Designed miniproteins, single chains, continued (3). Designs and how they scored, part 112

Each design is a single chain, and the fold is of that chain. pLDDT is the mean over its residues in the fold that is shown.

## One batch from the design tools (miniprotein)

Design m11889
Fold by ESMFold2-Fast:
Structure m11889 (fold): chain A 80 residues (1-80)
Amino acid sequence: MLKEAARFLEHDPENGESVSVVLSENEEVTKVTRKMTDEELLEYTGEKQRELEEQLASWTEEEKQEFDEKADKLIQEYLK
């Protein structure tokens, strides 16, 4: 089961600030804003994506769809 999923919504290369949303194991969403370099953002995103792909590979297609729908709903709700 995925313990955490991070999604970067906006990164301003000029300002160096990123807004990300983290989905926790209990479906709790944490909005994180911090100043990051492009290299740090790329490295962090790549590592998280790889971890998610490994876990999703063990899921059924239906389970993947349900997770994506829940994640999108929570992300949209907490970003508004």
Scores: mean pLDDT 57

Design m11890
Fold by ESMFold2-Fast:
Structure m11890 (fold): chain A 74 residues (1-74)
Amino acid sequence: MTDEQMVQGGAIMAVRFEAIGDGGGASSALGAAMGVDHELAVREYERVKKEVEGLSVKEQIDLVDKRLDELEAK
């Protein structure tokens, strides 16, 4: 796993934690990613957050898990 993949994964995981109501987990995951590459972390977080906007919790989790699988396949 590259540093870029780790940062993107952390940002995506932050959205997943928010979807399940774990604000502490979300802040920790996003904060760790931002510590490595602030711009990449924020950009990826905003992108995924926009994709899940208006979706049900189940649909948000399904989309986030799909994005994480796509990242691991690179």
Scores: mean pLDDT 82

Design m11891
Fold by ESMFold2-Fast:
Structure m11891 (fold): chain A 60 residues (1-60)
Amino acid sequence: MDTAEQLAQEAMLRLGEVSDDKAAAIAEAQRAIDAFSTLDSPAARRGIAALQAYIAKLEA
């Protein structure tokens, strides 16, 4: 896996730990998006899209 995929896995693990706290889950997802936005790779773009969808689902 490239570095972006490893960061995505770490972010997903953190989200799993805080999923019952909506605000904390959104904050962790936003932190991961900010980290991925510094990476110029397709894996980072996929990670950002998945995290944005997760945030949208939590806010629905």
Scores: mean pLDDT 71

Design m11892
Fold by ESMFold2-Fast:
Structure m11892 (fold): chain A 68 residues (1-68)
Amino acid sequence: MEVLFKSTAVTVRDGQEIAGGAYPSREELARLTATPDGASEEVVNNGEKVTKTYVPAPEYREEALAAA
């Protein structure tokens, strides 16, 4: 599937951003093509709620197209 997005993944725990993102890897991009524009995953690990958010960005669109 062709992907028209550049994304920055951000990890949020307890409502606070604890990890800034970079470009998604080719494998992460392939996974994210199965989700709509802007997606979030909430995972409970050792009693803590961790949210990983995908945010599309225009600059990554060219790289995403090259990876697809």
Scores: mean pLDDT 46

Design m11893
Fold by ESMFold2-Fast:
Structure m11893 (fold): chain A 99 residues (1-99)
Amino acid sequence: MEEKEKLIKEIKEGIKEAEELLKKIENGEVELTETQKIQLEAGLEGLKKMLEALEKDGLPEEEAYALGEETYLKKAIETAKGGAKKIAEEKLKMFKEKK
């Protein structure tokens, strides 16, 4: 549908803008809180999932949007916990190697 093509184009632009913003953060041009960075990264993954659902899977807009939101929430929760958990797991491996 024509409206679906419009949505796909908007999602692609949103992904591009989010990636450009992430590059500015990496360069120190923009400073965000840890929460804002997590939200931006999770939002980007949600948009990518929504785009895949629309373009590759041919899902309706409503279903693609819901899937994007679920992906966003899951990624935000995992990212908030993932960094600390992975550092702990990596330290555990190093500790086991030393002893």
Scores: mean pLDDT 71

Design m11894
Fold by ESMFold2-Fast:
Structure m11894 (fold): chain A 68 residues (1-68)
Amino acid sequence: MDEILEEIRRFMKEKGVPDADEIVERARKELSDEEIREIYERMLETGDPWELEIELGVKELERAVERV
């Protein structure tokens, strides 16, 4: 897990994502190891450095809906 998160962090920084460190630390706390792996594979396929932030946003919305 940690090695995958560090690869995601490196990829995001190479693509110029300013908050890569904050996004990765949030993912470590909020996403499972399996979810992180799926996002990493998606990032490799799409080349989109925002895949992790998008997934975190989706999970936040899901949690908000479940709380009502």
Scores: mean pLDDT 77

Design m11895
Fold by ESMFold2-Fast:
Structure m11895 (fold): chain A 89 residues (1-89)
Amino acid sequence: STEEIIRELQREVEKVVEEMKTKSDEEKKKLAEETFERIKEAMESLSEEDQERVLSVAFHKFYELFKDNPELRAHISKLAGELHDWIEE
């Protein structure tokens, strides 16, 4: 179901966020890129509204994690922007 897909994606993002706490900045960038790509593939069957909701939650969690790192925040903003543009197409 849509709700199960959304819950699983949110759970995956939370696991990745926890994993990132002990990783280097280079590893964090790579994990974020891989996570956004997996989110994109997993949410293809969701409505535009639900895709935006999933993206918003993922963006907020990563952005808060990197609040003291402007370079990582810029990278997350770029990834989220690219995914948002894909949703709008």
Scores: mean pLDDT 81

Design m11896
Fold by ESMFold2-Fast:
Structure m11896 (fold): chain A 64 residues (1-64)
Amino acid sequence: DGEKRAQALADAAREAGRMEGAEIDVTSPEKVSKEVADAIKKAVDELARRTRNPRRVEYKLEVE
């Protein structure tokens, strides 16, 4: 469950990273583990570094 949740959130981060100039709020229905939150931030940061285009994406995740 935790692994699938982390993967789903990572996929969401990748999708957000593909959008340019979009404001995306990701709000989990429940608090997520710090590990999951860190994984999401890492994915978004990595995409930002690799893509040529600027993006405006903000993730709002609540950690336990």
Scores: mean pLDDT 56

Design m11897
Fold by ESMFold2-Fast:
Structure m11897 (fold): chain A 87 residues (1-87)
Amino acid sequence: LEEEFEELKKELEKLIEEMERKINENVPLSQEEIDKIRDEVLKLLNKLDKIIAKIKDPEKKQEFTEERSKLFARALELLEKLEEMAK
């Protein structure tokens, strides 16, 4: 479970880094490209949520839930910026 969580977290962090790079370089993405990134982010978050649901240790569950929430908030912020840049 921890191994699977860490792998999915790493994939989501890579998407976040790619979005940050595009924003920093002021490279606008098409709506189609933004939608593809959003779909990938949501798919990874759904997989993280399923792993968290299986964790029995309250402390570990809280840690993973907090990490997931931070990743979601950051991804959402970046997706909103990409959409603003596309307009």
Scores: mean pLDDT 83

Design m11898
Fold by ESMFold2-Fast:
Structure m11898 (fold): chain A 85 residues (1-85)
Amino acid sequence: SMAEKEKLVKENVEKFIEVAKADPRTRDVAYAQISPEEYEVVVVLRNESGEIEEVLRMIVDANGVKKAFGGKRIEELVKRYEESL
């Protein structure tokens, strides 16, 4: 049902945000609903001086991370998220 999909999307987004916030390199995490079945999650990574080093962008749906955009750290973050499911 649509309600079951909406619940799964919310759970997947919340889990991804939890994993992203647990990373000590994470400066900021933002998210926005882009469709009834998809959220965009943006993770801002910092260097040792607290300045922005990378910006990672993910599209999350009921099946998990659908698309990922960013530097060399995106694969590590997606892997940690998938291992936490």
Scores: mean pLDDT 78

Design m11899
Fold by ESMFold2-Fast:
Structure m11899 (fold): chain A 68 residues (1-68)
Amino acid sequence: SEEERRKKFLEELKAYIEQVRAQLAAETDPVIQRILQHELDTLEKILKDLEEGKISVEEAEKRFNEAT
């Protein structure tokens, strides 16, 4: 179902965001920090737009694949 697809994707997206957040917190290279921060900002935007119903699960999955 679309509900199960959405739930699974949200779990995967949230897990990936936490992984990127942990990588950013441990990173000491300013160039890599900028790359990770940009990735984090992009992923958090996808999460927000999906949770607020601004985009479909299919669009969120597409943007996630393009960002990672």
Scores: mean pLDDT 88

Design m11900
Fold by ESMFold2-Fast:
Structure m11900 (fold): chain A 68 residues (1-68)
Amino acid sequence: MSAAEVAALSALGEARRLIEEGMSVEEATKIALEGLRKGLARLVEAGEATEEQARRALDWAEREMSKL
């Protein structure tokens, strides 16, 4: 599993946790996706993920969060 995929899974888990704690789906997904975008940008800058891996991870997370 790539570092980008791990970051996306962590972001999805964070969104679900925030929703369970009473946050709206819209706010929880916004916070989780903002964190993921920053995390993925850092991974690409550090050479730990490619831009393609980061894009696929973000696209996956956005699709999964749309089901919440």
Scores: mean pLDDT 86

Design m11901
Fold by ESMFold2-Fast:
Structure m11901 (fold): chain A 86 residues (1-86)
Amino acid sequence: MIEEIQKLGREVRELAEETERLIEEARKKGKFEAADKAEELLRQSYELERQAVRAIALGDYETAKELLEKAKELLKEAIEIVRKAL
């Protein structure tokens, strides 16, 4: 369980970093609507990560896993939105 959560946390971090880079590129190219939508999804993913940390502190690893998987899906959606605009 803990190794799986650590792996998911790394995947979410890597996707968040890619999302931030793509948002910056979109803003530089004047694709503000796509950048704003992706930024909102990125913010939601960070909130889910904070909730996952709280769940881990409570020993609720099942909830932590679900929250990290949701964060991962939001980041994939954000990347898709920006890629379509670029």
Scores: mean pLDDT 88

Design m11902
Fold by ESMFold2-Fast:
Structure m11902 (fold): chain A 75 residues (1-75)
Amino acid sequence: SALEERLQALVAEAEPAAREAEAAGDRARLEELVREMLARTVELLEEALRRGELSEAEYEELLAARDAALARAEA
């Protein structure tokens, strides 16, 4: 889907910077990149909802899935 393609592109764009920060042990930069990625992901989901590319139910499911993934990463 168009949304999936945009999300994949976002991850691909961030990956080199994340790898460099990880190799350098730069936790502050990694936190900044994660924060930027989360903000960009929410913006893409909201835009898709506004454009009718995503239903309200799908939007809620994707937000819940993201929150569950973040909780698992913390555990």
Scores: mean pLDDT 75

Design m11903
Fold by ESMFold2-Fast:
Structure m11903 (fold): chain A 73 residues (1-73)
Amino acid sequence: MEEEIKKSEEELKKVVERARKSAEAIPDPQEREALLAGIEAMEKEAKEKLKKGEVVSADEIQRWLLAHYLAAA
């Protein structure tokens, strides 16, 4: 369980960094800010779950980001 949490923390960091890089590549400042805000919200929620001992997978985080990005489009 603790090892899984550590793995989730590392995966979260990697996913967040990738997502931020993708967001920074968006030429429209409004779309960029909206995506960055979504990434921050997801990161906060995921960290809260990890703090409670809940495992969050990278795939789950990526799907959450994709769902919010698609809904915003």
Scores: mean pLDDT 71

Design m11904
Fold by ESMFold2-Fast:
Structure m11904 (fold): chain A 71 residues (1-71)
Amino acid sequence: SLAELARRLTRALVGGGPREEALALLGEVFPDASEAELERILEAIQAALQRAGPLLEDLPAFVAGVLRELR
């Protein structure tokens, strides 16, 4: 589900996991996207989290919202 993918992506981004893991999870949400497009999507999500992250209690819900807007 999108909610489960958002939880995993949030863990990868906040927990300092490998960039490759985050890109693989994004590839599941955007299967038709090129590697360059996935990199740009990752940068957009990271920028959104950087801006709002410390003020949000529900980071996975925030990430799920960003993914819905980008889809």
Scores: mean pLDDT 75

Design m11905
Fold by ESMFold2-Fast:
Structure m11905 (fold): chain A 76 residues (1-76)
Amino acid sequence: SAAFDEALALLEQGRLKEAARLLLPLVPDFDEAQLRRVVAALRKSGVAPGLLRPVEEAPDLAAAREALTRLLEQLA
């Protein structure tokens, strides 16, 4: 997805708010690989490990998507 690749590039630039706004509508369709890439990019961009923990410790993909959505809403 062009929007996904753009959002990852924005995270690499530290543009968290803009990246979060682009990622929010995409989260429902994320697979595990896409979730891992977004979490890694958020961590690298300086998002506190404690804020990422609910996403990383989620018991399944659906719970991880919900946790990521809540985090991105806070960043947007």
Scores: mean pLDDT 88

Design m11906
Fold by ESMFold2-Fast:
Structure m11906 (fold): chain A 74 residues (1-74)
Amino acid sequence: SPLTEEFVRRRKEEAERLLAQAVAERSRALFEQGVALLDELVNLAEKTMPEDVVKALKAEVEALVAAARAAMAA
């Protein structure tokens, strides 16, 4: 499988940086880029990883996006 723990971690960190920058700059474009990267990660996981791992990843992604959205609204 091309999707390793290191790859998943690196992509999540990249998306988290984009979301943090979106909050700092109040940039919807950066927010959309971060969300799109997380959506791509979930899509890859659904094709390559067990269901329980995918459910955990979806919950983590939902929490990250919700936190960034709330921070941008403040």
Scores: mean pLDDT 83

Design m11907
Fold by ESMFold2-Fast:
Structure m11907 (fold): chain A 81 residues (1-81)
Amino acid sequence: SSIVQQARDYIDQGQSNRFRRYLLDAIRNGDHDRTLSVAERALRSPDPRVREAARRVLQRALTHPDPRTRRRAQRILDRYG
């Protein structure tokens, strides 16, 4: 399954914490660009639960030890709210 499909499956099952952990684990494993792109797309979802989970992932990424990850998360939040 795609990262988007896996993330949506967790949200559909009411498992927003699993969605958040899944994306944060992907960031930790060095998949920064794809994970943040998935979160950015999720902010455009018609489902408010998906948007909220994406916002939480991006907020957590602001405190990530990698400054590149923090900068990209801030840019996404500034652009999409």
Scores: mean pLDDT 73

Design m11908
Fold by ESMFold2-Fast:
Structure m11908 (fold): chain A 70 residues (1-70)
Amino acid sequence: GEERKKAIIEAIEEAKKKGLISEEDGNKLLEAVEKAKNGEEAIRNASRVALQLPKEQAKGVSKEVAPASR
């Protein structure tokens, strides 16, 4: 649903605020999620972008996003 997509966007914004991801990389994740039609597509798009991040940053972002994706 739309609520799941919104929750994922909020989780990415929180990761940016905590410094777990750079503003530039966070904006790339947000763009990928915003282009998604639903929450499942948003998770797939975010995962694809996250694979391009350093391991430490990817783990931090995953921890913040995982509750929103479930």
Scores: mean pLDDT 70

Design m11909
Fold by ESMFold2-Fast:
Structure m11909 (fold): chain A 82 residues (1-82)
Amino acid sequence: SLMDEIAARLRAVAEEVEAWIQAHPEWSLDEQRRKAAEAVARLAVALIQEHPELEPQFQQVLALLQVTDPETAAIFQAAFAA
């Protein structure tokens, strides 16, 4: 299913980010969070390009992030603009 595909790709991104963090002991916790957010944002862009029907759902999540976590929202907006 599409949800199984999304879950598998999120897991792959999580494993990649964990490997980056382990390779970069010099990164602060804030930098680690930024790198994780950027990786997830890139996945979201790819998923919407492959499955345009997901765009309204991602826009709802982005709207919520703008209120609850504006820094992460800005990272997502930058990825969508690129």
Scores: mean pLDDT 84

Design m11910
Fold by ESMFold2-Fast:
Structure m11910 (fold): chain A 68 residues (1-68)
Amino acid sequence: SMEVEQLIAELERIREILLSKGLTEAAELVERAIDVLRNAEDEEEAIRKAQELMEQAQVTGVKEVLGL
């Protein structure tokens, strides 16, 4: 769907920002969220899984920024 394509584009942008700041573990989780959305056989299930990965990416990114 157009919504999924727009979400993928936004996540790609977020991934590039994370990589530019050296937050490589958070960026890898965003990449996994993108892959889930790109290979979606069930859009609703894929969005749910991507949301879980993005929540994990946020926590991981904060820890990387704090040097934890």
Scores: mean pLDDT 87

Design m11911
Fold by ESMFold2-Fast:
Structure m11911 (fold): chain A 78 residues (1-78)
Amino acid sequence: SEKKKEGEKLFEEGVRLAEEGKLDEALELYDEAIELLKEDKEKVGIILLHRAGILDKQGKTEEAEELLKKGLELLKES
């Protein structure tokens, strides 16, 4: 699927931006990737874990914990 390839590329770009410290830009790309990959539970789970890691680094601990639990649940179902 073209949407699946685009979602994967957005996720890879988001990971690069996060490594460069561009956390807000990485979060935007992760959100776009999740929408494109929403039928792929494993990939959505992985992206949610990365999103949770950024939110934790930003001090948004409660939101990070919620996403971590959701991501782990999706990975268990995969």
Scores: mean pLDDT 87

Design m11912
Fold by ESMFold2-Fast:
Structure m11912 (fold): chain A 99 residues (1-99)
Amino acid sequence: LSQQQLQDVADAMVAMRESVLKQAISQIKNPQSREQAQKLAEEIVKITKEIQDLQIQLLTASPQQQRELQAKIAELQKRRQELQQQFDAVIEQDKKAAE
């Protein structure tokens, strides 16, 4: 695969995740919850882009660089999971408040 094809796949994966988050936000009725969810979604998308960029770098990295990049990816994946849990909690709180 060309570098452009790898970048296109990475961009598509980021766009897909952003679309799913936007769909969930569109169903939020409370303005404060919507603002909070939007901020969390923006951070999740940003981290997803960073993960994809690091994964592309892994393909040409030396063994030492691969270890460092894998450690960075693992940290970002953990942070993204924590943000996703916060996002899901905001959605659930909004649903509960709506009765």
Scores: mean pLDDT 85

Design m11913
Fold by ESMFold2-Fast:
Structure m11913 (fold): chain A 76 residues (1-76)
Amino acid sequence: SLKEEAVKALEEAAKAAEEAGKKDAARQLRNSAKVVRESDSPVVIALAAYDGAKVAEEAGLKEAAKRLREIALQLS
């Protein structure tokens, strides 16, 4: 499901951020993954994925950001 894909993408982005030493970005991405896990609303899931994409982009994780944007667009 898109919800499961969003959780996985956010967790993978958080791990990449942590490995890059970007602890604030990793924390924000993990928080977004938690929001997705706790919601059944496509709008809330899309917003969490989109916010995660912005955090990933600012952290320099361009591929993770692109994937999160693609997931968010599919949920819109």
Scores: mean pLDDT 87

Design m11914
Fold by ESMFold2-Fast:
Structure m11914 (fold): chain A 65 residues (1-65)
Amino acid sequence: SAELEEAIRRAEELLAELAANPDLSDSQKRELGGRVVEAALEATLLSGDLRIHNEFLQRYVAVLA
């Protein structure tokens, strides 16, 4: 849905802001980024949109490892 795609876009914007934030350590960026990715993946699963879920997972699986 358009709402889900908008939510994923906002999650990606937040991940970019976290990466660019000079006040956060690399460890804090990974911890907070991982939480954003987990929340977005859970939202895609709950929506039932497996295409968006698989596309997002493939792009960000390394953040969860």
Scores: mean pLDDT 76

Design m11915
Fold by ESMFold2-Fast:
Structure m11915 (fold): chain A 62 residues (1-62)
Amino acid sequence: MIELTFPVRLDELKQVPEDKEIVVKALTKEIAERYAQLVADKLLELGKSPEAAARVKGEVKY
């Protein structure tokens, strides 16, 4: 299994005075989706089936 660590920098959100909680939730969702896509792309690069790539997207939770 490929292990990826994606650094999340949320410190910049401390500068936003409004809707911080909504922005954090939306950002973590976007990061989780990007993370799943990176893993899926890597699986395809290694010659794995598109079905295996789609499965990885379902495994990521946020």
Scores: mean pLDDT 57

Design m11916
Fold by ESMFold2-Fast:
Structure m11916 (fold): chain A 70 residues (1-70)
Amino acid sequence: SPQQLRQLKLQLTVLQFRRLALETEIWLIEKHPQSYAKLTGVDAQTKIAELRKELQNLDAQIQKLEQQIS
């Protein structure tokens, strides 16, 4: 229905914003790994690996929604 399509498009938009935020966080940590480790006490590579796993899960959700809209 038109209402269901609008809801799916809104969900897709929200996930796309989350994806952008996550990509930006990964980029910042990759650019400044020593600063990240100093500020947080967390290993930069460990955090990047966790965030990339989250990004992979998010990308799978986006792909599924795009297939439902198409």
Scores: mean pLDDT 88

Design m11917
Fold by ESMFold2-Fast:
Structure m11917 (fold): chain A 61 residues (1-61)
Amino acid sequence: ASAEELRQAALDATRATKAARTEEEKERYQRIALEHYLQLAERFPELTEEVAAEINALVRA
């Protein structure tokens, strides 16, 4: 997948956590978002700092 596709998938999962009805669903979508952010950082190391900041914000939110 391209950087755009991975970032879009991570953002989509992040939006799903906000729309989730149960805590279990929120945790599931949060994990999906984290997995996509991790793949983005691994495939595009030049975005690592930005991705790390987004991951930290997501986990602490």
Scores: mean pLDDT 77

Design m11918
Fold by ESMFold2-Fast:
Structure m11918 (fold): chain A 87 residues (1-87)
Amino acid sequence: LEEKEAELRKRFDEINKRYTEVQEKVEASGDEEALKKFREAGKKIQELMLKALDYFSKARETGNEKYYDEAFKLLDEAEKIIKEMEA
C-alpha cells in the first residue's frame, strides 16, 4: 500500500514537471492557438489527477484494490495527454 502511494507521488511529480516544460515551450512560441489547446488539455489533466486522488482516498478508506487500479488508469490517461502535447 505504501509502495502504491510512493508510485502515485512520483508519477504526479513527473506529470507536473513535464506539464511545466510544455507550458514554457508553448508560451515561448507566441502561438495563441497552441496556448489555447494547452490550457484545454491542462484542465483535463487536472481533472484526471484530482479524480485519481479521490480514488486513492477511497482505496485507503475501503481497502478495495480496484480503486487503486482506477487511480492508476486515470494517471495513464493524463500521461497520454501530456505525451501528445510534447509531440
Scores: mean pLDDT 82

Design m11919
Fold by ESMFold2-Fast:
Structure m11919 (fold): chain A 69 residues (1-69)
Amino acid sequence: SDEDIAAAEKDFELAKELYGDSKDPLVQKLLEETEKNYEKFKKNPSKETLLELELSIGMLRIAAAVSKI
């Protein structure tokens, strides 16, 4: 739905705000992958591209949490 699309866009924007300035190479790589998945989602909104985007955001959040270990 349009509401689900808007929620995914907000999740991506929040991820960029929280992790965009990270100097950790793993976080930077996963943010780049998340940005690529966001562009795919914008060009072809589908259940699959939405799932890929949300999974990327989840992985990015986990990586950022463990970056200090």
Scores: mean pLDDT 82

Design m11920
Fold by ESMFold2-Fast:
Structure m11920 (fold): chain A 75 residues (1-75)
Amino acid sequence: SAEEHVAEIKAILDRIYERVRAAMAKASREAQLVLLREFRATAEALVSTVPEEYRAEMQAYVEEKIAELEAEIAA
């Protein structure tokens, strides 16, 4: 179902987010910015696979994770 697909994409995004966050903790600021950009690109590609009616929800989910990563870079 579409709901199962959305749940699977969220699970994939959560796994990628945790890997990126762990990598950023050991990275230079320049590398952190590259990791953030790569996360955004990967997340946007995954969001494009969901039905259009779920895209706003998925975009909000991605932007929340990006805001968290940006806050860690700023700290």
Scores: mean pLDDT 87

Design m11921
Fold by ESMFold2-Fast:
Structure m11921 (fold): chain A 82 residues (1-82)
Amino acid sequence: SLEELKELLEKNKHVLEGYKPTKEDLEDYEKLLKIFNSGDKELVEELIKRLKEAIEKGSDEETKQKAAWFLKKIVEELEKKK
């Protein structure tokens, strides 16, 4: 749920402290946003699941930061649809 995603982001807010998205991160986000806006619910659910797993089980801090930043952006888009 959106509430669970917000809770996960709040719990991991320290991971995003000082994180500055790279040009590659922005390009990757545009690709993910295209998938999100495609209306393919299954792809969107898979994307959210992968981002959540990367934050919870990520092998390194950079991977967690990138995943948390993408998830934050997706949550912001979901909020706009309310």
Scores: mean pLDDT 76

Design m11922
Fold by ESMFold2-Fast:
Structure m11922 (fold): chain A 70 residues (1-70)
Amino acid sequence: SMEEVKRELLERGKEEIERAIKAGASEQEVHDLIARTAAEAAARGLSREQILELVRELLEHKEKLLKEKE
């Protein structure tokens, strides 16, 4: 289902963001990861609403991790 695809992409995206931040990735590099995940979601047939929700959750996760690092 598309819900399972969205969940898979969210879980993988969060792990990639965490790994990138721990490796010292720039904010731009992390944003590029989120953009790439959104493009994959579109290619896999997620709706506009599902893609926006996915991007929002990934951006929130990034923000939380960066605040904890500061």
Scores: mean pLDDT 84

Design m11923
Fold by ESMFold2-Fast:
Structure m11923 (fold): chain A 65 residues (1-65)
Amino acid sequence: MLEKLKKIYEELIKIEGIDEQKAGQIVALVEEGKSLEEIKEYMINKLGLSEEQANKAVEIVKKEL
């Protein structure tokens, strides 16, 4: 895993409601080059995250890019 992706993963698992599997799926979308909007939609619609959890995750991804 690239160092930036590892940092995103480690910060994502600190968010309540994001486990290792969900964090890994989010990191995979970042590695694929998905937009922040596509990643947020995936988190809410496919991973079942709340708007608050998804917004926190997007800010982590944005900060580490």
Scores: mean pLDDT 83

Design m11924
Fold by ESMFold2-Fast:
Structure m11924 (fold): chain A 68 residues (1-68)
Amino acid sequence: SEIDGLVEELERTLTPEQQAALRGMVDSILAGDDEAYAAELARMRELLTPEQFAQASALARRVLKARS
């Protein structure tokens, strides 16, 4: 999917730990787990650069809209 392509592109610039956090965030959105999403978002803010976090946040908003 388009979303999977964007995730893969981001993951090429990320460490395995950062990739796991990104996947966890996307999975929590798809599962509708707001608590898990908030926790993964907070973890991402600590692990990523501001630029990477902005890209991850934009991806999260796109996943949320696609779910609607």
Scores: mean pLDDT 78

Design m11925
Fold by ESMFold2-Fast:
Structure m11925 (fold): chain A 69 residues (1-69)
Amino acid sequence: MDPVFLVAFHEFEKILLEAGLSEEQARKAAEEIAKVAVEKGKVTKEDVREALLEAGLSEEQVEKVLSLL
């Protein structure tokens, strides 16, 4: 297990759940964001936006989540 993946996954899943996402959507989006953290060593707001859209969120929901970061 990659510690960077686990830390990023946990932190983003928490933020996504606070934003009102379901456990399923939060897990999928956090997993995609955590992959970016491992690959790039950092996560930008654009990376988060892309992961949320891939998880099936609307643009309005994406902007709400980004406002909490």
Scores: mean pLDDT 79

